# Ledger of designs, part 68: designed miniproteins, single chains, continued (5)

Each design is a single chain, and the fold is of that chain. pLDDT is the mean over its residues in the fold that is shown.

## One batch from the design tools (miniprotein)

Design m18347
Fold by ESMFold2-Fast:
Structure m18347 (fold): chain A 91 residues (1-91)
Amino acid sequence: SRLRLEAETEASMVIIAAAVLKAVGEETEAARELARLMAEAIAALEAGDYEAALRAAEEAVPLAEEVAKESGMTSVAETARRLVELAREIL
């Protein structure tokens, strides 16, 4: 349950980062897709579908790296990678 809560927290932080980028006018297609995948990961975790959560998190990593490069928010990529690690530990 603790690893699940940490994974949900990391996914929420990525969504918040995407919302901040949108607010400052730096929203990109990559940022929108990243937010969508993080919402899917949270929904999967809440449903107990850890395999779906892991897939969404793994798909989010390259998008988070793209957002980090375009926006300078390097923490977004680190948070997405941490979410993948946590999802793997839960499975």
Scores: mean pLDDT 69

Design m18348
Fold by ESMFold2-Fast:
Structure m18348 (fold): chain A 74 residues (1-74)
Amino acid sequence: METRTVSSDDTEVKTTVDPAAGKTTIEIRYKKGAPVPGGSLTKRPLAKTVTVKVYNEDTKEEKTVTFPHPENAG
């Protein structure tokens, strides 16, 4: 597994890739006072499953979304 963390003024993004399991986990933290996007985070997954975790530091709210691989849709 490989884990990479990228920090910016508004967000901290941690990405964990598990190629053996075909899984990618993306954890997004919105820093205090940062604008929270109202749009879609991910339209299509790159692996069999993609898990996106979003944390808002102002509201202390965490949301988790899991996407199936596109080959499983129809």
Scores: mean pLDDT 58

Design m18349
Fold by ESMFold2-Fast:
Structure m18349 (fold): chain A 97 residues (1-97)
Amino acid sequence: SAQVQAALDAALAAVDTGTRQGFDDALRIAQQLLSTGTQEGIEAALRIADALLDTNTRHGYQAALQIAQAVLRNDSASLSQILRAIGIQLRSIGGLL
């Protein structure tokens, strides 16, 4: 949907700022996308988590971990989305050690 795309674009722009506020804004947007219970929203949230991981920052790893955990608790997540969330969780934990 146009709303999901606009939210994804806003979250990715927030990540690109490289700021703690930007990472917090991206996390909030991802959580809102997950609350829709749609496959499109879950895919967008996973894309936000990947962008946060690619920052290679402690805050990016923490935000990505929270998104991954939210996907794992989401009853609408497909098996492929669950496996991606597990991968994000493992990378996030590794980056925080």
Scores: mean pLDDT 91

Design m18350
Fold by ESMFold2-Fast:
Structure m18350 (fold): chain A 71 residues (1-71)
Amino acid sequence: EKEEKEKRLKYLEEALKNFPKWHQRLRDRMVAEAKAAGRTDIDGVLAQADAISERRKKNIEEEYKKIKEEL
């Protein structure tokens, strides 16, 4: 149980460290998909990608804090 929590913390730390790369990949993918679909509101697509990324980052950070407080 304690070892599982420590492994989970390391995973979350790596996820946060690599988050900027994940965020950029999401932006690139969503823009490419939107352009392929003939969508012209690229700023709106980027705003959606940023909102998804913010929520994901917040969830990772909250899980990290919760586990760290329990150790």
Scores: mean pLDDT 83

Design m18351
Fold by ESMFold2-Fast:
Structure m18351 (fold): chain A 88 residues (1-88)
Amino acid sequence: LSPEERRRLDLVVEATLIIIQATVNRLALDKMPETPEKEKLKKEVDQLIDEANRVAERAAAGDPTAEEEIRKLSEKVKELNKKIDELL
């Protein structure tokens, strides 16, 4: 692998890990009673999964902005993890 190909693969892996974590969060939410806060968090998790999938495709295509977007998504998933843990 070239250094460029390695960087693209590393970014795709990072985006995939964000998707996995967000999916685990969604499964945790599905086990909770229906509340307005659950509904908001579920929507935020669904949006994060969609964003992470789009960024993974852009990273695979060599988009240089993908790295910064992945960092932002990583912070968003950490914040959602905290909110969901506080709700459990």
Scores: mean pLDDT 85

Design m18352
Fold by ESMFold2-Fast:
Structure m18352 (fold): chain A 92 residues (1-92)
Amino acid sequence: MKEAEELFNKGVKAFLEGDLETALKYFQKSYELAGKINPNSNLYWASALIIGMINKDDTDMGRYFLHLKANAVAGDEEAKKYMKLLDELFKK
């Protein structure tokens, strides 16, 4: 899982630098790796959400959001961290 998190963090860095193509590639690699390791992980759901937000595709986004939010409300600090990050990256 650490490698998937490192890929996600590289995606965040590229996104903040305005390189959406590179960001999407890293997020997609993180999503694929996290899904292989644990499809019930906060990182898997966060990766799915950020990919959908970048692509302006909200298909099945509600399911991933509800899983991540439920964990954050239950006190999962990792889920809270990802929820905050998604909010900051996509401020309207």
Scores: mean pLDDT 79

Design m18353
Fold by ESMFold2-Fast:
Structure m18353 (fold): chain A 77 residues (1-77)
Amino acid sequence: AEEEERRRRLEELIAEKGEEEVEVELAILEAASVAAQEALTHDLSNEEAVEIAKEVLRERKAYKALERLEKAVEEEK
């Protein structure tokens, strides 16, 4: 089941990276998932998908995750 698999992954990540780091990573993964779905639905570019992911993080007030995503995008230039 998806829920069971997700919880198992969370337990492993928490053990390795700590709870705070896992929360940031999950926020980024959720935003990326939403952006990927929008990109597939509307045939958007990778650049446009990244902007959607940033908007999702802004809407959720996940500012630490947003800062990390912006830094990762800057490194990919």
Scores: mean pLDDT 73

Design m18354
Fold by ESMFold2-Fast:
Order: structure tokens, then C-alpha cells, then sequence
Structure m18354 (fold): chain A 71 residues (1-71)
């Protein structure tokens, strides 16, 4: 909640970096980024790989593979 607003203020360069490369991501990668952003808003913190996997209905291994590719 409040942590989401603080994240935007404390890490504006990271937020812009995420927005800039989003358009160059594959649809699979975009879904993971969207899930991270939505869960971050809901929980007020970065989600775990398990939370992302549950939201998207994919395996934790798939989430980790995509994150490793993006980051």
C-alpha cells in the first residue's frame, strides 16, 4: 500500500527502466512484469516467485527463468 508509493519515490530510475523495456518484452515476460506490479500494489512489497506463479497459474521455475532473462 504505502510501500508502493515509497518504491516509486525511492527508485524512480528502476520504475522508468521497467516501463522502457516493457514494450520490448515477449507476451510471457510482460505477464510476469504485470503480475509483479499488481502484487506489489496489493502487498506493499515485492512478491515472492511463488506468489507470482500462483497469480499467473504457472510454475515457480518458469517465473524464475523469465526473471533471470529480464533482469
Amino acid sequence: HMLEEMFKIAFPDLVKKEEEFYKNLTPEEQKVVDAIRELRKEKGRLPTDEEIAEKLGISVGTVRRIKKRIF
Scores: mean pLDDT 70

Design m18355
Fold by ESMFold2-Fast:
Structure m18355 (fold): chain A 100 residues (1-100)
Amino acid sequence: AKEKLLELAKEAEKKGDKDAAEAFRLLSKAETLSEEQVELAEKMYKEGVDMKELKIAAEIAELGQKLNDAGDEEKLKQIEEETKDVRDPEEILEIVKKAV
C-alpha cells in the first residue's frame, strides 16, 4: 500500500500536480489505510478528479493520528466537538491545525 502511494506521488509531482503529490505522500503515512482505499485514490487520480479535497482529507487524517499518538485525548475530543457541525473540509483542517 505505502509503496504504491509513493509511486503515485512521484508520478503526480512529475506532472506538476502538487495537490495530488502531497495527498499521496500524506496517505502513505497513514497506518490504517486499506488496499481498497489505495486503489480508490489511484482511480480518482487517473479519472482526473479534483485532488484538493483528497489532500485536505489526508492532512486531517495525519494530524489526527499525531494527536492520538501523543495521547492528547482531550484535544481529540475538543476537535470532535468543534467539527461536528462543520461541513467544509478546509474549515475542519484549520480547526485541526490549530489544535496541533
Scores: mean pLDDT 72

Design m18356
Fold by ESMFold2-Fast:
Structure m18356 (fold): chain A 86 residues (1-86)
Amino acid sequence: SAIEKARELIEKAKKAYENGDFETARKYLQEAADIAGELLVENPDNPEARKLLAEVYRLMAELYRKQGDDDFAKELEKQAEEIEKK
C-alpha cells in the first residue's frame, strides 16, 4: 500500500541519516512526504497519513538542524505539531 511504501522510505531515510548521507535521507523523506500529501488530498482526515507527514517533518527538522538550518528546522517542528493536533 501507499502507507507501507511511505514507512519503508522513512526507514531508509533514518538509515541514511545515521550513515551521514544527508542528501539521500532528504530524498527519501521528500518521497515519503509526497505520498502522505497525496493521501491527504484524497482524504484530508486520514489519521495515518497525518501521522506519517508529522514524522517526516520531524525527521526533516533533525536533518536541517544537523546542517545548521535551525530556523527552518523550527518551522518544520511547528508544522508537525499542527498536523498532529487535528
Scores: mean pLDDT 85

Design m18357
Fold by ESMFold2-Fast:
Structure m18357 (fold): chain A 95 residues (1-95)
Amino acid sequence: EREEKLKQLEAALETTEKDLPKVVELAEKLIKEGKLELARKIAEQLKKQAEKLLELAEEAEKLGDKELAERLRKLAEELRKAAEEILKKIEEAEK
């Protein structure tokens, strides 16, 4: 059903948005501890999550919720930027 699918998409958005600061904090702690391989895996996972959010945005738009689709796209961009910053910090720590 349309409403049930939209609620599932909103729940995915809410969960990802709430978890992002915690994931970034964990990655920064791992870099500080010299666990660069684990931090890199987190960055790759954020990139995969960003692509998934873009797929969910397409689904939301097809269901007629353009506002939810835009929120999902913005969150995907935030995840991508967070992943890029983590990878940059890893590169600097490997010197």
Scores: mean pLDDT 86

Design m18358
Fold by ESMFold2-Fast:
Formats: structure tokens, C-alpha cells, sequence
Structure m18358 (fold): chain A 97 residues (1-97)
């Protein structure tokens, strides 16, 4: 039960990170060339997709250890939060120049 709640929280964090990546990519497309905007979108979404795959594999590997699943989920949320902050900084810097 507790491990399943941690998994749900990790999935929510992934969904939020994906939304931030999509919004960042859209903003970058408005202020940069089409070619650069497409490259940013591919890169940002690729990072989120890679993180999603890694988190899902880790949760599946340790699914019989609820405490470890919870630790993995907490680390995943922290990583995704840092990723969101970096994506927001990238957009802010690009909007400046």
C-alpha cells in the first residue's frame, strides 16, 4: 500500500516534468528558429522519456522491497524537480537573448 502510493507520486512527478518540458519547448519555439526549437523539444522530451524508463525499471526491479521502492520514488521526485528547474532556467535565458 505505501509502496504503491510512492509509485503513484513518482508517476505524477513524471507527468508534471513532461508538461514542463512541453511548455518549455513551446516557449523556445516562439523565440528561436524552427530548427533550434525542434531540437530543444526533442532533447527535453527525450530526457523526460529516459528518466521515465529508468524509474519504471528501478521500481519493477525492487517491487518486492517497499522501503527501497519508496527511496527510489523519493529520489526520482527530487531528480525530476531539479530537471524542471533547469528547463525553466533554459527558457528564461533563451527569452533574454
Amino acid sequence: MESKKAEEEARKALEEARKVAEEAAERLKEITSKEEGDAYKETLLGIVDGASETIEEAVEKYKEDPEKVREIAEKAREFLRGLEEEMEKLVEEAEKK
Scores: mean pLDDT 75

Design m18359
Fold by ESMFold2-Fast:
Structure m18359 (fold): chain A 67 residues (1-67)
Amino acid sequence: MKPATDEMVEGAREGLREAGVEITDEEAKSAANLLVQGGATSPEQARDALRAMTPEAARGAVEVGKL
């Protein structure tokens, strides 16, 4: 599988920040990879998906993305 692009990782980082979650770049990459696997095709889609989550759900996405 192709890894998430740097732009997708930045989108995920912004979405997680807006959801109230402070994370590392590696955690943002994990969340971005999960969203790409779920069908996200743009940084804006990744940001919007994470921004709509509660902080707990957004943190869960990071944890699942590490698997």
Scores: mean pLDDT 77

Design m18360
Fold by ESMFold2-Fast:
Structure m18360 (fold): chain A 65 residues (1-65)
Amino acid sequence: DEAAAIQQAYDDARRAAEDARRLAEQLTRLARQDPSYQPLADAMERGYRDLEGLAAQAEARLAAL
C-alpha cells in the first residue's frame, strides 16, 4: 500500500528529526564550553531542518492521494 509506505516514511522522518534536534541542542551546549563543537552543532541543525523538509514532502504526498 503506497499510502501506508508514505505514512511510515513520514513517521520515520519525524522521529529522526526529533532525535537530530535533541542532538543539536546537546552539541550547542557543548559548544558553549568548547567552541570546537560549533561546526557539529551547525551541521546537526541543518540535518534537522532537512529531515523536517522530508517529512513535509511525505505529508504533501499523503494529502495528494
Scores: mean pLDDT 87

Design m18361
Fold by ESMFold2-Fast:
Structure m18361 (fold): chain A 81 residues (1-81)
Amino acid sequence: MMSMEELYEKLLEEGKKEVEKEAKRLGLSDEQIEKMLEGLETLFKNIYEAALKNKLSLEQFKLQLEAAKKLALREVREMGE
């Protein structure tokens, strides 16, 4: 069974790759990409800390991280417009 920490690390790595790929596809600058990745890391860290404090299930935690990734991808797309 995957731990909450392992799930956090895996989804953060996947989210960073997906955000970077989308940002590069949209022609964002390296500085803009760095800021988007920093934003994703901050959001994921806050969700992880809240999940530990509130004793969330792995399923609920995964849903919150997936929602955070979708939010980051939306912000990347808005910057690419």
Scores: mean pLDDT 83

Design m18362
Fold by ESMFold2-Fast:
Structure m18362 (fold): chain A 84 residues (1-84)
Amino acid sequence: GAMAEAERERRRLLHQARLIVDELVKEFGKETAIEILRLLLQGKVDEAYKLAKEKGANKFTLDKIKRLASLPREVLEEILKELE
C-alpha cells in the first residue's frame, strides 16, 4: 500500500544520506560534517559549500553535498540526530 511504499522510499533516502555523511565524516571529521548538515537544514547551501571548500573538498564531494541538500528535511534531521 501507499504507506509501505512511502516507508520504503524513506529508508532508501536515509541510506543514501548516511553514505554521503559517512564520507564527509571521513574527509572532514564529525564536527565539520555536523556543521554542514546544520547549514543545509537552514537552507544555507552556499555557506555549506564554502565551508567544505575551505576544508579542501574536491568537486565530487561538493556534488555529494548538493545531492544531500536535495533530500527531504526530515531525512537530514534524522541523520543529524544520529551524528549528535
Scores: mean pLDDT 85

Design m18363
Fold by ESMFold2-Fast:
Formats: structure tokens, C-alpha cells, sequence
Structure m18363 (fold): chain A 100 residues (1-100)
């Protein structure tokens, strides 16, 4: 249901905000992997979700995959923190769309 999906996305948003504020690179990378995995599962579990919402969630997954790959190559946690700020913005937009 939309209510269940909203609650799941609100949980992911809180994790993304926590990650963006984190100074621990290990915690940040773990949260990035968790959010990416959970959003992939949400997309599969809710195939009939709004197409604009689905596109935003797919964009979040792609942002996290790219940021994690760059973090692995450079060791720079700032890449993950910036990605988490973008992720939080996209999740807020997706949640607002579902509440309309």
C-alpha cells in the first residue's frame, strides 16, 4: 500500500540524513550500502508504484552505486556525504509525491 511504502521511504530518508551528518567513513559506507540494497528491494516489492516515484528511487540507487565506486577508488568520504544529501532530497520529493 502507499502508506506502507511511505513509511519505508521515511525510514530510508532518516538513514540518509544520519549518513550525511556522519564523520565516520565506515558508518557512512555501511549506511550507503544498506540504503541502496533496501531501495532495490522496495522497487521490486512495489512494481505498481507511481512512475515518477520509481524513477526517483532508481536515480537514488544509481547515485549510491556511483558514489560507492568512487569512494572505493579514492577513499574520499566527502563523495558519500554529498551523495547522501542528494539521496535525502530525492527521497523527500518521492515521499511528497506519494502523499498527494
Amino acid sequence: SNEELIKLLETMLELAKEAAASTDPRALASLARLIRHELEEIIKRYPDMDEEVKKKLQEVVEILERALAEFLATGDPAVLREAMREVARLLEEAIKKLKE
Scores: mean pLDDT 88

Design m18364
Fold by ESMFold2-Fast:
Structure m18364 (fold): chain A 90 residues (1-90)
Amino acid sequence: DELLEKAKKYGEEAVRAAKEGADEVTVARLLAKHIEYYVKYLVSKGKYEEALRFIDLAREEVEAMPLSPEAKQIVLDALDKAREEVEKAM
């Protein structure tokens, strides 16, 4: 599944970038793509409740992270877009 493979790739790249001390905006952009593709994957499988749960948990994690306001906003915007996609597919 191309969507799941892309989600995993961006998730792994985000973790690696964070461990290597990449700038917060770079990490946030990789997390945003991970969220986008993983939610698209769940929506493609009709897993709407799982997608909404993932989005809510990811929002909680991001709010707890010591990220700059700019980096947090990038991820929160991605979560908002992901929620809109799930709601439109329901």
Scores: mean pLDDT 87

Design m18365
Fold by ESMFold2-Fast:
Structure m18365 (fold): chain A 110 residues (1-110)
Amino acid sequence: SALLDRIRSPDPKVVREAGEQVKTEAPESLIPPALEAAVDKAISDPEMAAESAYVIAQVSSRATASHIPVLEAALDRLNEASARSKDFDHEVSLTMAVMSLSVTLQSLRR
């Protein structure tokens, strides 16, 4: 998918624009793989963690109750990565992603 390739881009501008595409036009079928790609990048690439956290926030805004299991798995991965981070800026970006997913999960678990 062109959108998933953009989320995985080494260019922060491309990743941020991919977040806007997730918010405005991504089909539901791309929401789980977009979340996985953004979480993988946020954890593995500290320099891109802020842009990836933005993508995670946009995915969170598009999530439905059917996505609860994938959101829970993503939250666990981000919490583990944040707890092990030794880079303050990376930890802040991961924590922002955790907050986005946590708020969304609480809303979906009515």
Scores: mean pLDDT 88

Design m18366
Fold by ESMFold2-Fast:
Structure m18366 (fold): chain A 93 residues (1-93)
Amino acid sequence: AALLAEVEAAKKKAIEAVKAGKTEEAIKAIRELFELGLRAVDADDEEAVDLALEGLEEVKKVAEEYGHPEVVLAADEELGLLEIVRAEKKRTA
């Protein structure tokens, strides 16, 4: 319950920062969202992992719409890393 709420809050924070043109704050929130995703993978919380991945993808789309290529790159990198970590966890289980 708490982890899902934290993921949703980090996603909203990142989107608001993108819309406000606060690229540094957006990148920080993207990193927070990624860290929450890693915690979800470690906790075997599949719902929280899915929400974190969806959140990173949504932030990337919003950043593309608002024209912030640095934020797009940050979200894309963290999205790719989280997908790899999830896949490795499932392979070793």
Scores: mean pLDDT 85

Design m18367
Fold by ESMFold2-Fast:
Structure m18367 (fold): chain A 80 residues (1-80)
Amino acid sequence: VQEYVDKMVAERKRAYEEGKISEEGYELLSKAAAAVATGRFDVARALIERAYEEGKVSEEVYKKLMELVEKAEAAYRAQA
């Protein structure tokens, strides 16, 4: 799980530096990464979807982060 959280943090930082997400998008994605770290995958997806729907992140960033949430959830369930 932590591996995918770290990848979400890296992607968010890179996307912000490249101007592909707003500051508000960065905050929403920070909360999403924290939600993944605490096993709250539905909350993480909702935050990522909200950022995308509000135009605060690009489609590329949205798809990549949603994939990372799916992989994190699969890893979490495999450890149970």
Scores: mean pLDDT 80

Design m18368
Fold by ESMFold2-Fast:
Formats: sequence, structure tokens, C-alpha cells
Structure m18368 (fold): chain A 80 residues (1-80)
Amino acid sequence: MKLTVEDLEFFAEVALELLIMKSEKKPEEEIEKYAEEAKSKTTNPVAIEALDKVLEIIKKEDDLEKINEEIAKLVEEIKP
């Protein structure tokens, strides 16, 4: 499960925005909507799967430090 550099940059920007929304205590429905819109902008199945995993992490975890750790692990698995 490896992304191109461009796909990784796109993923990183979306993941960061989802984290910002979580830190601002945006409704889960608004966070989910942003993630779905981002997924519609890519055709790379690895990027789509990675974004689904980020959304799952954000929905399950309230500790921003733990969310950051889990996303960092995911980035290490998918980076070129």
C-alpha cells in the first residue's frame, strides 16, 4: 500500500484538515462530509482506503495525541 508523492501530499493535507476539525469540535457529520468530498477528488484506491482509516481513527479516538500517533503510523505504511 504505497502512494505517489503527490497522492501522499493530498492525503496529508486532508488528514491535517480532519484533525483541525476534530480539535475545533466540529460535528462528526461535518467531518464525515469533508472526508467524503476529499475521497471524491481522488481515484487512487490506496488514498481512498487511507482516508477511510483516518476517518475511523478520528471517530473512535478523542485524544488528539493518539489520533496523531495513529495517522503517523498510517503515513509510514503508505508513503513511497
Scores: mean pLDDT 78

Design m18369
Fold by ESMFold2-Fast:
Structure m18369 (fold): chain A 90 residues (1-90)
Amino acid sequence: LEQYLEALRRLGEAHPLAAEEAAEVIETIQRAAKLAKEDPSKLEQEYREVLEKAAEAGRRIREKGGSETVATLLATAGVLGAQAIKKEVA
């Protein structure tokens, strides 16, 4: 999990246009991981929220004139982070 959070942080630092979206995805992943650990019954809901936030972040980067590559990398890191939460809580 932490490796994907670090990747998202570094991506936001390297691409200022995507910094806000990267921070939002990081915050969503951290919240989802905490809630899923406290209540495993919420794992599926929190997983879905991370996926939705990652997709939305990618869309916003494209709308702001950011590159398709940056949008795809951010969305992919978000998805991998969500999958890591499932593995660590299971």
Scores: mean pLDDT 81

Design m18370
Fold by ESMFold2-Fast:
Order: C-alpha cells, then structure tokens, then sequence
Structure m18370 (fold): chain A 68 residues (1-68)
C-alpha cells in the first residue's frame, strides 16, 4: 500500500542524501590534497555545488566537462 511506497521513497532519499554528502566531503578533501583524478574532479564539483559557490548552469557544464 501507500505506506510501503512512502517508506521505500524515504529510504531512497536517505541513501541519495548520504551519497551527496559523502561526495561533497571527498571533494573538499580533494581540493586540500590537490588530486586531479576524474573522480576527484567530480567530487569537487559536488562540493562546490552544495557549498553554493557555483551557479547551477556552471555546475551542469563542469559535470559534463569532467565526464568528457
């Protein structure tokens, strides 16, 4: 029923939030370490996005550039 669907959605939301926070922390660490790997560049973009230092359009462009 709707209760089971709500609980499943809450679990997915919690998992997604935990992943975003973990990526942001890794991005912050990567900046301090000077690591330039593709994964660390993605993590840096997550950190900058969550810290509010980049406009949303710039965040999107940087994600696409790192994946290229």
Amino acid sequence: SDQAALEAAERRGQAAMAELLARAEKGKQAIKAGDTSQEDQLNIVFYEALSGTLPSDVVAERFLAVQA
Scores: mean pLDDT 68

Design m18371
Fold by ESMFold2-Fast:
Structure m18371 (fold): chain A 94 residues (1-94)
Amino acid sequence: SSLIEELKKAIKNKDIGEFFNVLTELILNMEDYSEETILEVLDLVEEYIKNTKNLSKNVIDALKTMLQYIIDNSKSKKIREKAQEILKLLEEKE
């Protein structure tokens, strides 16, 4: 998926603006993406959170909002459970 490649590039380049642009595109068009693609995006978000020692409050709050949107709007139990796990990980970083 081009979305996955764009997200990987944003993470590699530490481009937080592009990182959130890609995540916003996923959220707005979530029904157009496969479960596998959404899960791969969530895995990349989890890896970003685990590998970033000093997440700003603004980044944490934005990620929480996006994860909550996925939990509330995804029809896939697997996607909702993965988003919930990442949300708990973010709470441990506060």
Scores: mean pLDDT 87

Design m18372
Fold by ESMFold2-Fast:
Parts: structure tokens; sequence; C-alpha cells
Structure m18372 (fold): chain A 77 residues (1-77)
């Protein structure tokens, strides 16, 4: 379950990164770099026996943010 959330977040990050690359958006790409680092920190903390419920809630918030951003960019075309 948590592994599926991590995979979904990684897939959404890759999609959003591709969209920012196509738009030549350096600020969007900087945001992606920050989120990729944060996701990596969540994964490493979980692998070291961190709090699963906290990791899940953080991943769900990241996923929601990424989905919202992708939808907004698609609407802006």
Amino acid sequence: DLEELIKKAEELLKELKTMFEKRNDPYGLSLIDSLEKFLKDIKENYEKGGNVELAKKRLERIISFLEEMIDLLKKLE
C-alpha cells in the first residue's frame, strides 16, 4: 500500500517534470527537484523504520498537489 503511493508519486513527478520541460519552465523544474528530494527523504525514513502513518499522509498530500498541478497545466494548455 505505502509502496504503491510512493510509485504513484514518482510517476506523477515524472509526468509533471516532462510538462515543465516542454514549457521551458525553470521555476517548475526547480520545484520538481525539491519534491524529488523530499520524496527520497520520505522513502529513506520509512526504510529505517519511520512512522508509516505519517509517511502515508505526507505521500497522499504530495500526490494531491501533483495531481492538482498537472490538471491546472492541462487546462492552461
Scores: mean pLDDT 83

Design m18373
Fold by ESMFold2-Fast:
Structure m18373 (fold): chain A 62 residues (1-62)
Amino acid sequence: RRVTIRVRTGPGEPVTQAQLDELRALMERLGDAVTIEVEGPELNVSAATVREVIARLRELLA
């Protein structure tokens, strides 16, 4: 089945390499089962936005 995760962008702390590495690993495990939709400019993606996505992906694997 396919799950869509919607997150909003906003000002905040810059995304860390550790967050990008975890996001990549989770996306590789879930494959085509997950679609991520970002509301707002992708240039405004913050560490908080990526953390929310990671938390939702981890919930799907639990």
Scores: mean pLDDT 70

Design m18374
Fold by ESMFold2-Fast:
Structure m18374 (fold): chain A 78 residues (1-78)
Amino acid sequence: NDVANLIRDILLNALQEDPNCLEPNSNNNSSTCIRARGIYNLLKELVENNKENLTIAGKSISRADAEIILQEVEEAKK
């Protein structure tokens, strides 16, 4: 899924620039980190609220794709 790959790359690239980018108390207010945190929070909401899909930039992402991306993000934070 092209949208899932794009979202994954956005989150992983943000973590490469600043490992604390996705943390709720991060002081990094760069456009890269703000965007990545916004997307990360939407993916967490999708999974935690047991929703089936979410629309980002006019494209649908499934909960299954979101779960995979969140697992990759948690692994990258180690």
Scores: mean pLDDT 78

Design m18375
Fold by ESMFold2-Fast:
Structure m18375 (fold): chain A 76 residues (1-76)
Amino acid sequence: SDLAAEVKKILDEAFKLRQEAKKLGNEEGVKYAQKAIDYAIKAGTAVNQGNREEAESYLKKAKEYVDKAKKLIEEA
């Protein structure tokens, strides 16, 4: 499904951001990347349960934390 593909994409991106933040010693970047991972996992669970609305809600939150982590890493 499109949602499953988006979850995988956001998870891959969030894991890369967490690794980059750790390498830079950016603790807040690690924190927001971890929140993105947590929400993306919740979105994946909702996809597996057939709950599209909940999956979309969690995916939106995951994307918001990805954006926050990116900004913190770019300013480091």
Scores: mean pLDDT 87

Design m18376
Fold by ESMFold2-Fast:
Structure m18376 (fold): chain A 91 residues (1-91)
Amino acid sequence: IYDDMIKPGPLLKELLEEVGEKKETLKLSEVLYYFYEYAVEKKLFEKGENDHIVNVKGTKLGEILGVDKIDARDSDGIIEALLKHSELVEE
């Protein structure tokens, strides 16, 4: 699944462009990397004991995930949301 090629939809493409990625198609693992880069650049991780929580309210990432906050350890939930905003490319 991490090596699957995907084509980002419009909203995900806007987020990727904000972190400097302009490819039309890329691996799911690359999209996950840019998810974390976006969260770091926008300083979305909470501090202290909740440093695994990403506050995405009002961001492009929040629009993609459909939530105000997400646990960065919920990789399955993040992947499902990213796939809803992309097309899986077969070969």
Scores: mean pLDDT 76

Design m18377
Fold by ESMFold2-Fast:
Parts: C-alpha cells; structure tokens; sequence
Structure m18377 (fold): chain A 74 residues (1-74)
C-alpha cells in the first residue's frame, strides 16, 4: 500500500545517499561530501519522527529529499 512503498523508497534513498557520501569522501570532494552528509542527517532525523507523519507528509518529504539528492548529483 502507499505508505509501505514510500517507506521502502525512503530506505532506498537513504542507502544511495550513504553510498555517494562515502564515494565523495574517498574522492576528496569535500563540498559534495558535506552536501550528502547534510541530506543524510535530514533523512535520518525525520525518519525518527515517522510515526507522527501522515502518508501525504511522508510523500511530500520524500519528493523534497529526492529533489535535493538530484541537485547534489548535478
């Protein structure tokens, strides 16, 4: 159902951000590493408050995080 799929997408995004953070750190790209770290911290912080979020709020948050992730990759 919608909420479960959004949670799986958030977990997948978190994993991708973690991988790219480690890659940026290994490459010495301090600017991208900082941006990925800030994005990851934001995802993890909100993840701890998921029980207080509606499906609509979770969907909006995920869309916002996906957009930020794409901007860092560009």
Amino acid sequence: KERTLLLFRLIALSSEVQINLKQAQRAGDTEKAQQYQELLEQILQVGKNLSNMSTAQLSAFLKQMEAKYQAIKA
Scores: mean pLDDT 83

Design m18378
Fold by ESMFold2-Fast:
Structure m18378 (fold): chain A 92 residues (1-92)
Amino acid sequence: VLAEYEARVEAAAEEQQRIRATSSREEAMAFMREQFDRLLEYFAELLKKAGTPQEVIDELIAQLEAALAEAKAAGRDSLVAALEKALAALRK
């Protein structure tokens, strides 16, 4: 089940490396953030589609909430935004 997610992560990494070789750093970073957001949404949907037990999903939500608090304390605004999107996807 997670093999498809791993394949998408690998594909996104390859695409990001290719763009980085021919683009500015700013373009590469913007692309990376977009791909990361989409991967988090896909991962959340994949967990639900796989019939992951609710207890496991609840544990993951708790861990992501803890990570969100830590990211906010560290001032990592981009990570905060990504974690909030992942939490929203898991809760729907």
Scores: mean pLDDT 68

Design m18379
Fold by ESMFold2-Fast:
Structure m18379 (fold): chain A 63 residues (1-63)
Amino acid sequence: MVTDQQILDKIKEMLKKRGVYNFQVEKSGPDEVLVRVGDGTDLSELQKEIEKETGKKVVVVRV
């Protein structure tokens, strides 16, 4: 049984791998994940990497 939590955990691992430590990850829709980052990360590159890895639609915003 694949849970939304497994996808969120995968995204958190990817963020940490990129050196992003100030973040929040939440499910924003049935096939959509919202990622909030406090760091000066390239949001477009991060979004593409997460979408490629998870197969979900991802919205990345700066907080």
Scores: mean pLDDT 76

Design m18380
Fold by ESMFold2-Fast:
Structure m18380 (fold): chain A 100 residues (1-100)
Amino acid sequence: SELEELIEELEEITEKLPSLSIEEALKAMDRAIEIVERIIELIKTEKLSPEQKTRLLLVLTDLAVEAKKLVDETGDEKLREKYKEFGKKIGEAEQLIKES
């Protein structure tokens, strides 16, 4: 399904993020934001299974942790701004998952 493919892509981004250059990490974070926005649309129109909710909450949490580590490690201002934008989208998605 589209949702399963999007979750798998977020899991792949999460795994790769610590090894990426700043340029690659910015592109990965932009892609992650796009994926989270699409997942938000899907949550509003579809009912998620408990297993899908658990997996999605775990990957969003793990991705946020890895993104923060990268921001803290690099001190890069562009990554910090992307992390803030990403954090807002994750927060919206997590709230919708918990309410669905």
Scores: mean pLDDT 86

